# Designed miniproteins, single chains, continued (4), part 98

Each design is a single chain, and the fold is of that chain. pLDDT is the mean over its residues in the fold that is shown.

## One batch from the design tools (miniprotein)

Design m15627
Fold by ESMFold2-Fast:
Structure m15627 (fold): chain A 117 residues (1-117)
Amino acid sequence: KPELLKKAIEYFKKASELATEAARLAEQVGNKELADYVRAAKSLFEGAIKAAEEALKTGSPEKVQLAIDLARGAIASLEKARELAKKDPVHGPQLIALLDEAIENAKKALEYLEKAL
């Protein structure tokens, strides 16, 4: 289980970095609503990392479940941001690419957490 949790943490960190870039681009293009959804997802990834780190330290299945629930919330928030990005024909494609990579990394982290239960 420790190796699965370490992999989940690694993928959440990648998702958080991609979300940071997406939020920066969204702010630059003036899409505050999209930036707010991405920042909400980043906060949830930070919570999921903390829960996964506690699970790694304590072996708590409840902390693994918390990380799963937070990760699902983060993915949902990024999917909302993705729908907003579709409405922008100029900057939308770049935002969608960043959001899709963040969602992919978050889903990989989620897969490792589910295997750790």
Scores: mean pLDDT 90

Design m15628
Fold by ESMFold2-Fast:
Structure m15628 (fold): chain A 84 residues (1-84)
Amino acid sequence: DAEMKIFQGQGLFAEGKLEEAIKLYKEALEIDPESVRAQVNLGEAYFKQGKLEEAIEYYKKALELNPDNERARENLARAQRALA
């Protein structure tokens, strides 16, 4: 299910296997398109790759679904500072 793919993606992210982590997070979103957690984790993986515009896009999508998500707010601010 979506949660299992997120869990596996987090493990790959921790190992620095960013492309494989992104693939699993995208598969999680195919199962659950409204997964705030998958959106935030995709943003973090893109941020770590230096793909700041993609990171910002996914953090914004997470905040559209849950405006009170502090992790997404903090990560969005960090990505916007890195882009500026």
Scores: mean pLDDT 88

Design m15629
Fold by ESMFold2-Fast:
Formats: sequence, C-alpha cells, structure tokens
Structure m15629 (fold): chain A 59 residues (1-59)
Amino acid sequence: LSSVELAMMHDLGLSREQVEELLERAKTESVEELAEWLMREFGLSRRAAESIARALKSL
C-alpha cells in the first residue's frame, strides 16, 4: 500500500476495498464525477470531496 492509501484509510475511515474503488474511478472519471461519488458514498462536503478528487487526479 502507498502512503496515500494508508492516509485515506486512516483519515476517512475507508476500507482497502473502498480505497481501491476510489483509485480505479480516478483513472476514468473527471474531478466532478469523482467528487459526486465521494459525496454520495461517504457523505463528504463538496469542498472536501473536490479536494480529494483533485489530489487523486494529480497522481
């Protein structure tokens, strides 16, 4: 696991399966699409979801 995956599991309480799904979505989805999924799946605010989506897309 990368340091990013470990941080996401710790800070957001995500399972490994959820982190893997997020990384897979980041390959094909836009920042907006990924943020919408994060808001729906984890109840994150739009600001938090967009921040995470942007960080993942920059990898």
Scores: mean pLDDT 74

Design m15630
Fold by ESMFold2-Fast:
Structure m15630 (fold): chain A 57 residues (1-57)
Amino acid sequence: SSMREKKIEEVARITAEAAKRDGEIAGIQAGAEKAGRLGLSPEDAVRAVKEGLEKAE
């Protein structure tokens, strides 16, 4: 659904911003925390964090 896609995109965005500012580990932590708050599945959470880290590079 569009809502699921928006949640994944939001987690990726948060991960990228945190990683750019405070490094990869901080990005992973921020992204994982946001994914949990949004109720993403573990699979979608991992995907979103990976996408965010790629955007940070």
Scores: mean pLDDT 85

Design m15631
Fold by ESMFold2-Fast:
Structure m15631 (fold): chain A 56 residues (1-56)
Amino acid sequence: SEFEAKVAAIKAAIVALRAAGEDLTVKNIAERAGVSVEEVLEVVRRLESRGESLAV
């Protein structure tokens, strides 16, 4: 559930940044989601290992 919580936080961060008119950079996403840049990259890597992706 920790991984699922991080995925949800990253998705929520993307929505929040878009609503605020801010740049969708990995750094901004990580800061808004309350995780590190390395954690964002780890989430992407782990989703790909499961045959999933944050497609686009």
Scores: mean pLDDT 77

Design m15632
Fold by ESMFold2-Fast:
Structure m15632 (fold): chain A 96 residues (1-96)
Amino acid sequence: SDAEEAARLAREALELARQALPSANPEARAHAEEAIRHLEEALRALEEGDVRRALEHAKRALAALDEAYRLDPRLEPAVRAAAEAVALLARAAGLP
């Protein structure tokens, strides 16, 4: 399902963000840590079957990762995974 694939991509984004943290510059690290918290909340929402709450947290994670990526290109893989998760969650929620 779109929700199951979104959960996989959200976990991938979480792992990629965590892997980038030790080498990221301090400003990018703060944004990546914010994104990690939102990805964890998105995954919790999916475990509870709340696709709309998962989408809101995934969108906030993507916004934070976009800021981190602007400051440090090492965050690009995490941005791509999070963006795909957002698209799938929007589809699962019945949004265009």
Scores: mean pLDDT 89

Design m15633
Fold by ESMFold2-Fast:
Structure m15633 (fold): chain A 70 residues (1-70)
Amino acid sequence: SLRDNAVQGARAQMRVLSDTHPDSWRRYSTTVRNLVQQIRNSQTDQQLLQQGTRLNQTISTIRSDAISRD
């Protein structure tokens, strides 16, 4: 459930970023997709939390980049 919720949340954020900030999304899309895959493949709660934190930091970076540049 935590993993499914994390993946669903990430997919929703990916759609929004792709639609609203396509240039910033394009720069980070590979990183975000890789992090989502790592979340999906996480075998421990600690790994899930670690990858989730990295995903949230990356999304924050995309939003910040979009506001200042795109």
Scores: mean pLDDT 78

Design m15634
Fold by ESMFold2-Fast:
Structure m15634 (fold): chain A 68 residues (1-68)
Amino acid sequence: MLSEEERKREAELLKKGADWAIENYKQALADGNERQAAVYFAAASIYIAGLTLLGDEELAEELRKKVE
């Protein structure tokens, strides 16, 4: 099992990845680039799933709402 400190570090990395992917997803949608948007949506979904697997359900749900 990961230590609490290691779990927090992993959660921070996954959150940064999700925020990056969500930002680029929204930009791609604004630019009309549906193909690029699909790629970033998939990346965001992977990072959010990683947070769920770490047990950070509240943060995962917050990020899902940002993609909405």
Scores: mean pLDDT 82

Design m15635
Fold by ESMFold2-Fast:
Structure m15635 (fold): chain A 66 residues (1-66)
Amino acid sequence: MKLNIFFLRPLTPEELIAVARGLLEAARKYNAPDEVIELLQRAIEHAKAGNVDEARRLLDEVLERM
């Protein structure tokens, strides 16, 4: 399945954090599986650490599950 993954490629760490937080809010609201919530939390942590590639991989994993 092709998601808008390429849209995340040019994002700064701050933008990745914003996207991941938005998805986390939606996941909590719609009672998403704990696995999805955990992936989003890890993506935020990696983005805060400047690990943009790892944060993008984790967000890609979340989008693949949605």
Scores: mean pLDDT 74

Design m15636
Fold by ESMFold2-Fast:
Order: C-alpha cells, then structure tokens, then sequence
Structure m15636 (fold): chain A 55 residues (1-55)
C-alpha cells in the first residue's frame, strides 16, 4: 500500500542518515501511523518524510 511504501521510505531515509534524530522520527512515525486510520496515517507519513528530507 502507499502507507507501507511511505513508512519504508521513512525508515530507509533514517537508516541512511545515521542520525539519532531521524531514527527517532522514523520510530515515532511508525508508532503514530499504527494508531491512525490509513488515510490519516498516509498524510502524516508524507509530512514526516518531507520534514526529514528538509533537515
């Protein structure tokens, strides 16, 4: 699903960065997404990925 792809991209980006802040964001994003509806989780994941790329 699009959500699964976004969560994977977030995790992959955090792993590549080697930065603890990005790694914490990835873990938080995964947890938060699990508590939301698929639509809300997808929007949230898109926003987190964009923020991580701008940092």
Amino acid sequence: SKLDELLKEILDYAEESGDIYHQMLAQQAHLTASLLTDEEATKYAEEILEKMKKL
Scores: mean pLDDT 79

Design m15637
Fold by ESMFold2-Fast:
Structure m15637 (fold): chain A 94 residues (1-94)
Amino acid sequence: MEGIKYFSQGKYEKAIEEFEKRIKENPNDAEAWVLLGLAYFEMGEYEKAIEYFEKAIKIEPSAEYYGLLGGVYEAMGENEKAKELFEKAKEIAK
């Protein structure tokens, strides 16, 4: 609850603390892993963003989460890897 509010205010460190609390209470909360990945992505911590999006995908393989992971690789200049992930997202959405 507080985590999303901190995220919307650009307070990524505080948002991360709240999302980590959610994960400690429920390690299968795919949304909390995605929000943690988004916070690290906004901070430019791409390797951590990848780790957390991969955790979310392992819990809930969704087109949206593959798209987010592709976006991180695109931001890193890994265009071929990003394309593979976007195609995977399209396959899941079908």
Scores: mean pLDDT 85

Design m15638
Fold by ESMFold2-Fast:
Structure m15638 (fold): chain A 66 residues (1-66)
Amino acid sequence: TEEVVRYIMEKFGLSEETARSIARLLASTHDDFSEEQIAQLLKKESGIELTPEEVAELKEFVRKHR
């Protein structure tokens, strides 16, 4: 979790609080959601605009650190 939070903060220039919110969302049962659906959810809930490619990269990083 901490490695995921730090990665998000450094890559996207986000605060720790925002990065933790994103990490929690990605770490929950979102394996059935497409990258596009997760990107839309992040924009709606956290106001963060990510591309589907960026979401795919984050999902892979989160899986490695579960």
Scores: mean pLDDT 73

Design m15639
Fold by ESMFold2-Fast:
Structure m15639 (fold): chain A 55 residues (1-55)
Amino acid sequence: DMEKRKEVILQRAKEAIEKGVPGEKVLEMTRMMADQAGLSEEDKKELLEEVKKLI
């Protein structure tokens, strides 16, 4: 389920931000996790935009 994968990645990004990980590292981590999870280019773009709003 792609939506569940996106939710897990977004949650990991939020946790990293709360722990004080730099925004650039959070975006790199999010991109890597999305690639590993097999997300489409559009899903990766949407996910990165959501993470960027949290930074």
Scores: mean pLDDT 82

Design m15640
Fold by ESMFold2-Fast:
Structure m15640 (fold): chain A 72 residues (1-72)
Amino acid sequence: MTEAQKEYLKGLDAYKAGDYEKAKEYFKKAIELNPNFSVAWSDLGYLLITEGEGKERAEGMDYIIKGARLHE
């Protein structure tokens, strides 16, 4: 398992626990380690749309598009 995948799984665990700030942090770390991690982009984007405020919701839409483009 890659380091990016480990950070992504930590993000999922945080999301399930309702810790959306930690989930966001871990998904961002997964993307930093693997910028082509389409699922991490999509999940971060979804989280920012559903749980974020203001600019984060707009960023979330861009991240979903990014994930979709990588997941051809």
Scores: mean pLDDT 80

Design m15641
Fold by ESMFold2-Fast:
Structure m15641 (fold): chain A 73 residues (1-73)
Amino acid sequence: DAAAVAASQAREDAGIDRLRAENTPEQIKELARQVAENALLAGVIDPDEAKELEQKVIDYLTERKYVGIRVEK
């Protein structure tokens, strides 16, 4: 349901804002590294994808880039 997706997104946004407020860019980079390593160990992504994911997570946490997001009114 779209409402459930929106609620999940709001929780994620709040978590990201908190991480950005509480942590330095270096700490966020370490968190992104751990996320990529965990995904690699779980077999969800390949080693090449792990490096790309790490950078994307850093960008997402530090700059809050949302792929495909548009501003409406």
Scores: mean pLDDT 63

Design m15642
Fold by ESMFold2-Fast:
Structure m15642 (fold): chain A 73 residues (1-73)
Amino acid sequence: KGRELLEKGKEALKNGDYKKAAELYTEALKRKDTLSLEEQAEVYRNLGRAYAKLGDMETALKYFQESVALRKQ
């Protein structure tokens, strides 16, 4: 389930494994229909955080913008 991937992604972020977090959150988005809009916004925000830590600021900004757009719904 997408929710399980979301929780594993949070743990990877907490442990500083930004590449693993990005992978898990990307997989969660492939199952976004199993996630609420709030959970989807959280995935996008945490993808933004992970990519920012990896130095990919362009990708980070894209994901932060997606998170903000979902929270306006």
Scores: mean pLDDT 82

Design m15644
Fold by ESMFold2-Fast:
Structure m15644 (fold): chain A 60 residues (1-60)
Amino acid sequence: MEEEAKKIIEELKELAKKYPEYKDILEGLVKSIELLLKQKDWEELKKAIEYAKEFIEKLK
């Protein structure tokens, strides 16, 4: 889970550079995932990662 969270955070940061129109939502997702990872809320972290993956795929 932690490795998956780090990977998705890096991908969201890269996308925020490429899609400035979505920068606010992408940075918001990064902060949410970082907060959940710090809180060790694995259930909510899994949901946030799934949402981020769906959003990334829809952008591509």
Scores: mean pLDDT 81

Design m15645
Fold by ESMFold2-Fast:
Structure m15645 (fold): chain A 82 residues (1-82)
Amino acid sequence: KEKEVTEELRKLGEELRARNAENPLSVEEQLEILIERVEELIKKGYLTEEQIEQFKKEVEEAKKLLEESKKTGVPLEDLDAK
């Protein structure tokens, strides 16, 4: 299961690089694609329950940062400050 997740993440990285090379993607657009792909991995059942919990937490955190960035107009990099 871990190997399938690693392979899917590797493919995601290659897809993001290809898309960015063809049309430069903003950090927001890259994050939205990542969120969608993580949700697909959860749906496919490639993740253990522990990994699902961790990924859901990271997806929620990423969505929160993306919404704050869109709402305030502040770049994602500036919102990452603890």
Scores: mean pLDDT 66

Design m15646
Fold by ESMFold2-Fast:
Structure m15646 (fold): chain A 55 residues (1-55)
Amino acid sequence: AEKYVKLGEEAFRNKDYKSAAEYFKKALSEKPTREIRRKLFEAQEKYQQELQDKY
């Protein structure tokens, strides 16, 4: 869980929201916590927003 959380946070900082969401999904599958679920939700929201704003 910790490894995937770090990878997700790094991807999120780099504005790679798609990769961030994928890493947070993996983290959530290992350790289903509210914090990881919130991080996943934020990454998914940002990714969807990018798709709407660019296309």
Scores: mean pLDDT 78

Design m15647
Fold by ESMFold2-Fast:
Structure m15647 (fold): chain A 88 residues (1-88)
Amino acid sequence: DKEKEIERILAQADGLLQQAKSLADTSFDEGIMKELEERVKEYYEKAKKLGDEEAAKHIEEKLQQIKDLAEKGKEKLEEVKKLEEELK
C-alpha cells in the first residue's frame, strides 16, 4: 500500500529529526549528525521515487532542519575551541 509506505517514511524522517534535536541538546557529535542527515536524504529520495511531491517537500524541510542543527552545533564547538585557546 503506497499510502502506508509514505506514512512510514514520514514517521521515520520525523523520528530522525527528533533524534538530531536530542543530540544537538545533549551530546553533539558531527559524525552522528551526518549519518542522520544521510538517512533523511534516503527517505526524501524514496518519497520522490514514489511520486509524492508533498511528502518529499515535508522530508526536505526536516532535512534542512537537521543541516541547520549540525551547523549550529559545529559553530558552538568552534567557539569553545577558540575560548580554550584564549585561556592558554
Scores: mean pLDDT 81

Design m15648
Fold by ESMFold2-Fast:
Structure m15648 (fold): chain A 79 residues (1-79)
Amino acid sequence: SEFDKMVKELEKLGLTKAAEEIRALYERGLKDTAMEIAKKLLENKDLTESEAERLIVVALTAESLIRIGDEFDAELAAR
């Protein structure tokens, strides 16, 4: 699937923990959130593993699945 391809690309970039957490979110039914986080991590190749983990926490804390991408972009811009 498209999601499996994105997770494998994250693993290739060394973001193994982030890939595992994103897969767990998808399995728990938070598919849209998992997809948006994966896209954001793949769009920003300069992210460290710690930064990737922090962005996952930010996305989860936002609670709103309607505009998760916009909220994630705002957090990245604020850094």
Scores: mean pLDDT 72

Design m15649
Fold by ESMFold2-Fast:
Structure m15649 (fold): chain A 84 residues (1-84)
Amino acid sequence: SAAEHLREAIEHLREALEAARAGDLEAAREHALEAALHLARALPEVPEARTALEHAGRAVEALEAGGDPTPHLEAAIAAAEAAL
């Protein structure tokens, strides 16, 4: 269900944030990508997931560019929780 995809996305976003804070950027990227996939799957049923998906995408871009994904992951979690 869309709610299951949102819950999976939130769990992966939290894992990504924890990994990023620990300096495990590879794990942070893996979890952020999994979260984006789940958000994309929720999107047709929950249009509000769009904001969370945009923030998750920004987190992945930051990780690929060697920047800080933390504010983008925090924003994605807040948006995904609001979409529940």
Scores: mean pLDDT 91

Design m15650
Fold by ESMFold2-Fast:
Structure m15650 (fold): chain A 59 residues (1-59)
Amino acid sequence: AEAAAEAAARGDAVAAAEAAVKDSLRGGPTGHQADNAGAAASTGDAALARREAEKAARE
């Protein structure tokens, strides 16, 4: 999640979303939640990807 937080702070929504998806896939027992962030990144929707990345970075 830290890599996603750093990318989100830079305004790099796609990189942040991609980092969040990779982190979720590695740590999570299921890819179901990661699928939401992955869908946002794969559609190229920067606004949606940004929201998902910011949610992942938020503490």
Scores: mean pLDDT 57

Design m15652
Fold by ESMFold2-Fast:
Structure m15652 (fold): chain A 66 residues (1-66)
Amino acid sequence: MSEKEKEALELLFEAQKAFNAEDYKKAIELAEKAIKLLDSLEEKTDFAEELKKRAEQLIKDAKKKL
């Protein structure tokens, strides 16, 4: 796992915590940061694609709560 993938995973964990705390704006901001890191990868791994899908889903769910 690359350092960027690890950082994106940690950002997703923080985004999930924000979502659970009903801080939907912060959840969106953290998930968007995770996507930006994953998009900066030169090669797409299955793991990076899975993380990106999770981040995109979290953003959609958080926007529905706003």
Scores: mean pLDDT 82

Design m15653
Fold by ESMFold2-Fast:
Structure m15653 (fold): chain A 56 residues (1-56)
Amino acid sequence: SAMAEEIAKRAYEGVLTGDEKLLEEAEREAVRAYLQGDRETAEAASKAVKEGKKLK
């Protein structure tokens, strides 16, 4: 989804620039998607954040 794509971009941008706030924002958006029942967006975003954190 477009939302999952934007969250993933934000997570990877945070890794590439070293901006931890972008990773935190992506993580919060993944949690919000999960709470709203958008499991597909939540899983995609959560995976992107986890992969980003591993590469840091």
Scores: mean pLDDT 72

Design m15654
Fold by ESMFold2-Fast:
Structure m15654 (fold): chain A 64 residues (1-64)
Amino acid sequence: SWWEELSKKTGKKLSELKIGTLGDPGSVRKANYISSKTGVKIVSFPDRESALKALESGEIDAII
């Protein structure tokens, strides 16, 4: 699945992954579903720029 591929790409366990969301209902529901299945951490951002800066700095591993 998508999160298993991300785990392999990053070398991190699923519980060590951090995923950013922009807070729209669809992304939040998807993030909560993934988190409930895998234990990944969800981080909410107010806008795309903040999320992209976090991704570039390595604070998060993906954005959905």
Scores: mean pLDDT 79

Design m15655
Fold by ESMFold2-Fast:
Structure m15655 (fold): chain A 110 residues (1-110)
Amino acid sequence: MYRLELDLEIRVKKGNADKVIEKLQAMVDEVKAQTPGLVDARLEVLEKKEEGDYETIRLRLTFVAESEASLDAAVAAFGKQLTKLFNELMNKEGELVDLRVLAVRRERLP
């Protein structure tokens, strides 16, 4: 098996953090449903804090797959869904302000 962890930082307008987290969870669930050989897909909220007119959310996305090909398929599907979400939230007058990938870790499991 193979594991991928993505650490993400998202900056949103105050009051929108839970809505953005809900949409990201729905995307993770969709990727898992659509990706054969994806054993696990998890989204964890690591930190949520208010910063003036904004909220900063730190998230960890974990994919576990039977093969590297299944991991790559999951990452590609997630990236496509993330682009769609970004376009949707930016069209709503900047509910999503910034999205950063902080870390990417890939490992082979025993």
Scores: mean pLDDT 81

Design m15656
Fold by ESMFold2-Fast:
Structure m15656 (fold): chain A 84 residues (1-84)
Amino acid sequence: MEKIEEARRYLEEAKEAAKKGDAEAAAEHALKVAKLALEAAKTLEEILRAIGLALRAIGAGLDGDAEAAVREAEEALKLLEESV
């Protein structure tokens, strides 16, 4: 449960950054959720999904798409919840 609680905090921080229009901060928080999903991954498929989510979060931050960064954080949290 510890990793899920941590990931939920990062998701809330990503949402708050997105409300302020800070896509870079939203992406940084999304990356933290993806990292937790990667650490919890038990299969190669889960590892590849976590890496894909991290790359998409970086892309969203670079594109200034705060809403996309939040969506990647939500998908990473879902992957983490499935992995623990």
Scores: mean pLDDT 83

Design m15657
Fold by ESMFold2-Fast:
Structure m15657 (fold): chain A 79 residues (1-79)
Amino acid sequence: MTEEQLEEAIRNAKALAERALREGDFKTASDAYVALGELYLQLGKYEEALTWFKKALELDPSNERAKKIQKEAEEKIRE
């Protein structure tokens, strides 16, 4: 994706998360936060990515994708 497309995807994922939260769909909101984290990883913004994965796990502690990707992002920030 171009950087422009990536920024647009970030805005869209934030909007999706907000809608899911209003609907009380914490699993969908958690998945949207995982998508946000993945988009920030593509931008090389590892610290922001880690923050989104933490928020995803706060919404849905059972989100295994968030757990796995959070660990990978933490490795990049730590080292």
Scores: mean pLDDT 79

Design m15658
Fold by ESMFold2-Fast:
Structure m15658 (fold): chain A 86 residues (1-86)
Amino acid sequence: LSDAQEAEMLVALGRMQIAVADIMVKRYPEDKEVLEEAIELLERAIELYRRAAELARRAGDERLAREAEELVREAEERIRELRERL
């Protein structure tokens, strides 16, 4: 895989982890263990997005790099919201 292709895959993997976390929180919104697991999934998504941003920059894809960084900020905000429920 090229750096750009790997970055696209990492973004897709991160988005899948966020989707799973969202489904879990929606189905069990008051379950502390579910909220903690959802936070772990969001933290993993952040690491995938950070790696994607680095690879996108190496590939010269500044648009994808900015998109990945925006996704990091969105996931960090979601973690703050979930931690307030704990």
Scores: mean pLDDT 89

Design m15659
Fold by ESMFold2-Fast:
Parts: structure tokens; C-alpha cells; sequence
Structure m15659 (fold): chain A 65 residues (1-65)
């Protein structure tokens, strides 16, 4: 479920706060739960850590529509 995906991403980020993929998973989970603002924040954080991450950029563009 999206709630389980959220929990897993949060647990990963407690261990590795700068894990780009965990921030992307956090954003995807929030998007599935309808929290567009938190999804946007998570994707922006992923891009702050890795500005070249095309997945985070595309997901941010989609959420900002």
C-alpha cells in the first residue's frame, strides 16, 4: 500500500538522510496518498542532493502541473 511505501521510505531516511532514491520513494508515496505538497517537497529534496536525477525532475514536473 502507499502507507507501507511511505513507512519504508521514512525508515530508510532515518538511516540515510541523503538517500536520493528514498526521497523519490517518499514523494511517490505522498503523491499516491494525495499529499501533493509533501510529494513536491520530497522530489525537490532529491534534486537538491542530486540535481542531475532525471526521475526526480520528471516526477516534480508531473506533480507541478
Amino acid sequence: SAEEELKKAEEELKKYPDNVLAHIRLGVAYKKLGDKEKAKEAFQRALEIDPSNEVARKLLEEIEK
Scores: mean pLDDT 86

Design m15660
Fold by ESMFold2-Fast:
Structure m15660 (fold): chain A 70 residues (1-70)
Amino acid sequence: SSAEREALRKQIEAVIAAAEDALAAGNRGEFTRHMFELAQLASEAAAKGDTELLQEAIKRMQELRKRAEA
């Protein structure tokens, strides 16, 4: 379970970094795609009962969306 949690956390962090890169590059299509991937990973965290990881992913998604709309 610990190894699975660490793997999911690393996947979430990697997708957040990719979304940040797409946003910085002005690539709306890639940003949207990564946001959908992040939502799927957040759903996986919820299914596993990892509320901390779920809340972190949701918070990072909200900040990314706010920056994209600025």
Scores: mean pLDDT 87

Design m15661
Fold by ESMFold2-Fast:
Structure m15661 (fold): chain A 82 residues (1-82)
Amino acid sequence: SAKELAEKAKKLAEEALALAREAIRRAGPEALPLAIAAALLAIGAEFLAELALEKNDLEKAEEALKTAEEALELAVEALARA
């Protein structure tokens, strides 16, 4: 359901943001822009997920999940480079 998908997206976005924040704390000059980008995507994904939950909007839930997955991938990459 849209709500289940949005809840998954929100949880993933929270995990991505936590990892991105850790990457920012450890980051050298090369990794820092990537860590910041990951944090911003995670924040955006969480906002979209909340909006999808409120409106029971499947399309927004799918967008939130995709954005959260991208945020997590960037956060992992940034942390690896930190």
Scores: mean pLDDT 87

Design m15662
Fold by ESMFold2-Fast:
Structure m15662 (fold): chain A 73 residues (1-73)
Amino acid sequence: MSKEELIEKAEEAYKKGEEAFAQKKYEEAAKYFEEAGRLYLEADPDDPALREKALEAEIKAGLSLIQVAVDKL
């Protein structure tokens, strides 16, 4: 895939993660945010802007997993 296609797929995954989180589907949200982070880094691991977006996705995945843990209590 081209760099542009990987970025578009990462953005789609990120949006799906946000939608899943809004629906309280936190395990699904975490998976989408993890996918988005991987796709941003796959597009260009040396691009600081894409590394920042990957980090943002990782943070949101972590927050989603915290909600999964809280909901099981």
Scores: mean pLDDT 85

Design m15663
Fold by ESMFold2-Fast:
Structure m15663 (fold): chain A 68 residues (1-68)
Amino acid sequence: GAAALLKELLAAAQTDPNLSATLVGTSTLTITGRGNGHLHLIGLTLAAMGDPDLSASLSGDTLIITAR
């Protein structure tokens, strides 16, 4: 389900020291990229956008992913 996918994306972001990630409840994941984290942030954006159960918005270095 979408909540499980958000937890997987959270865990992936947390493996990168250049990313900061916060999950609010089970529905909204916010990831902020820094320096060399930008490429991983783009990869996470594309992964989230490819999933029909998720909505993703990238503004500057901040990615917000919401469960549908």
Scores: mean pLDDT 81

Design m15664
Fold by ESMFold2-Fast:
Structure m15664 (fold): chain A 73 residues (1-73)
Amino acid sequence: PLVEPPALSAAQREAALRAAFRTLGRVLGLKEAEIEEILAGVKTLAELEDVVNTAADAVLAGVSPEEVLARLK
């Protein structure tokens, strides 16, 4: 049996999700200032997961940066 995924600390999970969002935001054509503003608004890991999922869905759907910003504001 495969070993279960290692338990990530909240800080490690947050760092990974923030890195994922920055990468997805750049792929979507968001400006660095817009990416950092969205991340500054995130208060919990659940909110961070939500913005990452929204960005990932936007990449798959090919939506505009303006539409992504509207969904994340």
Scores: mean pLDDT 76

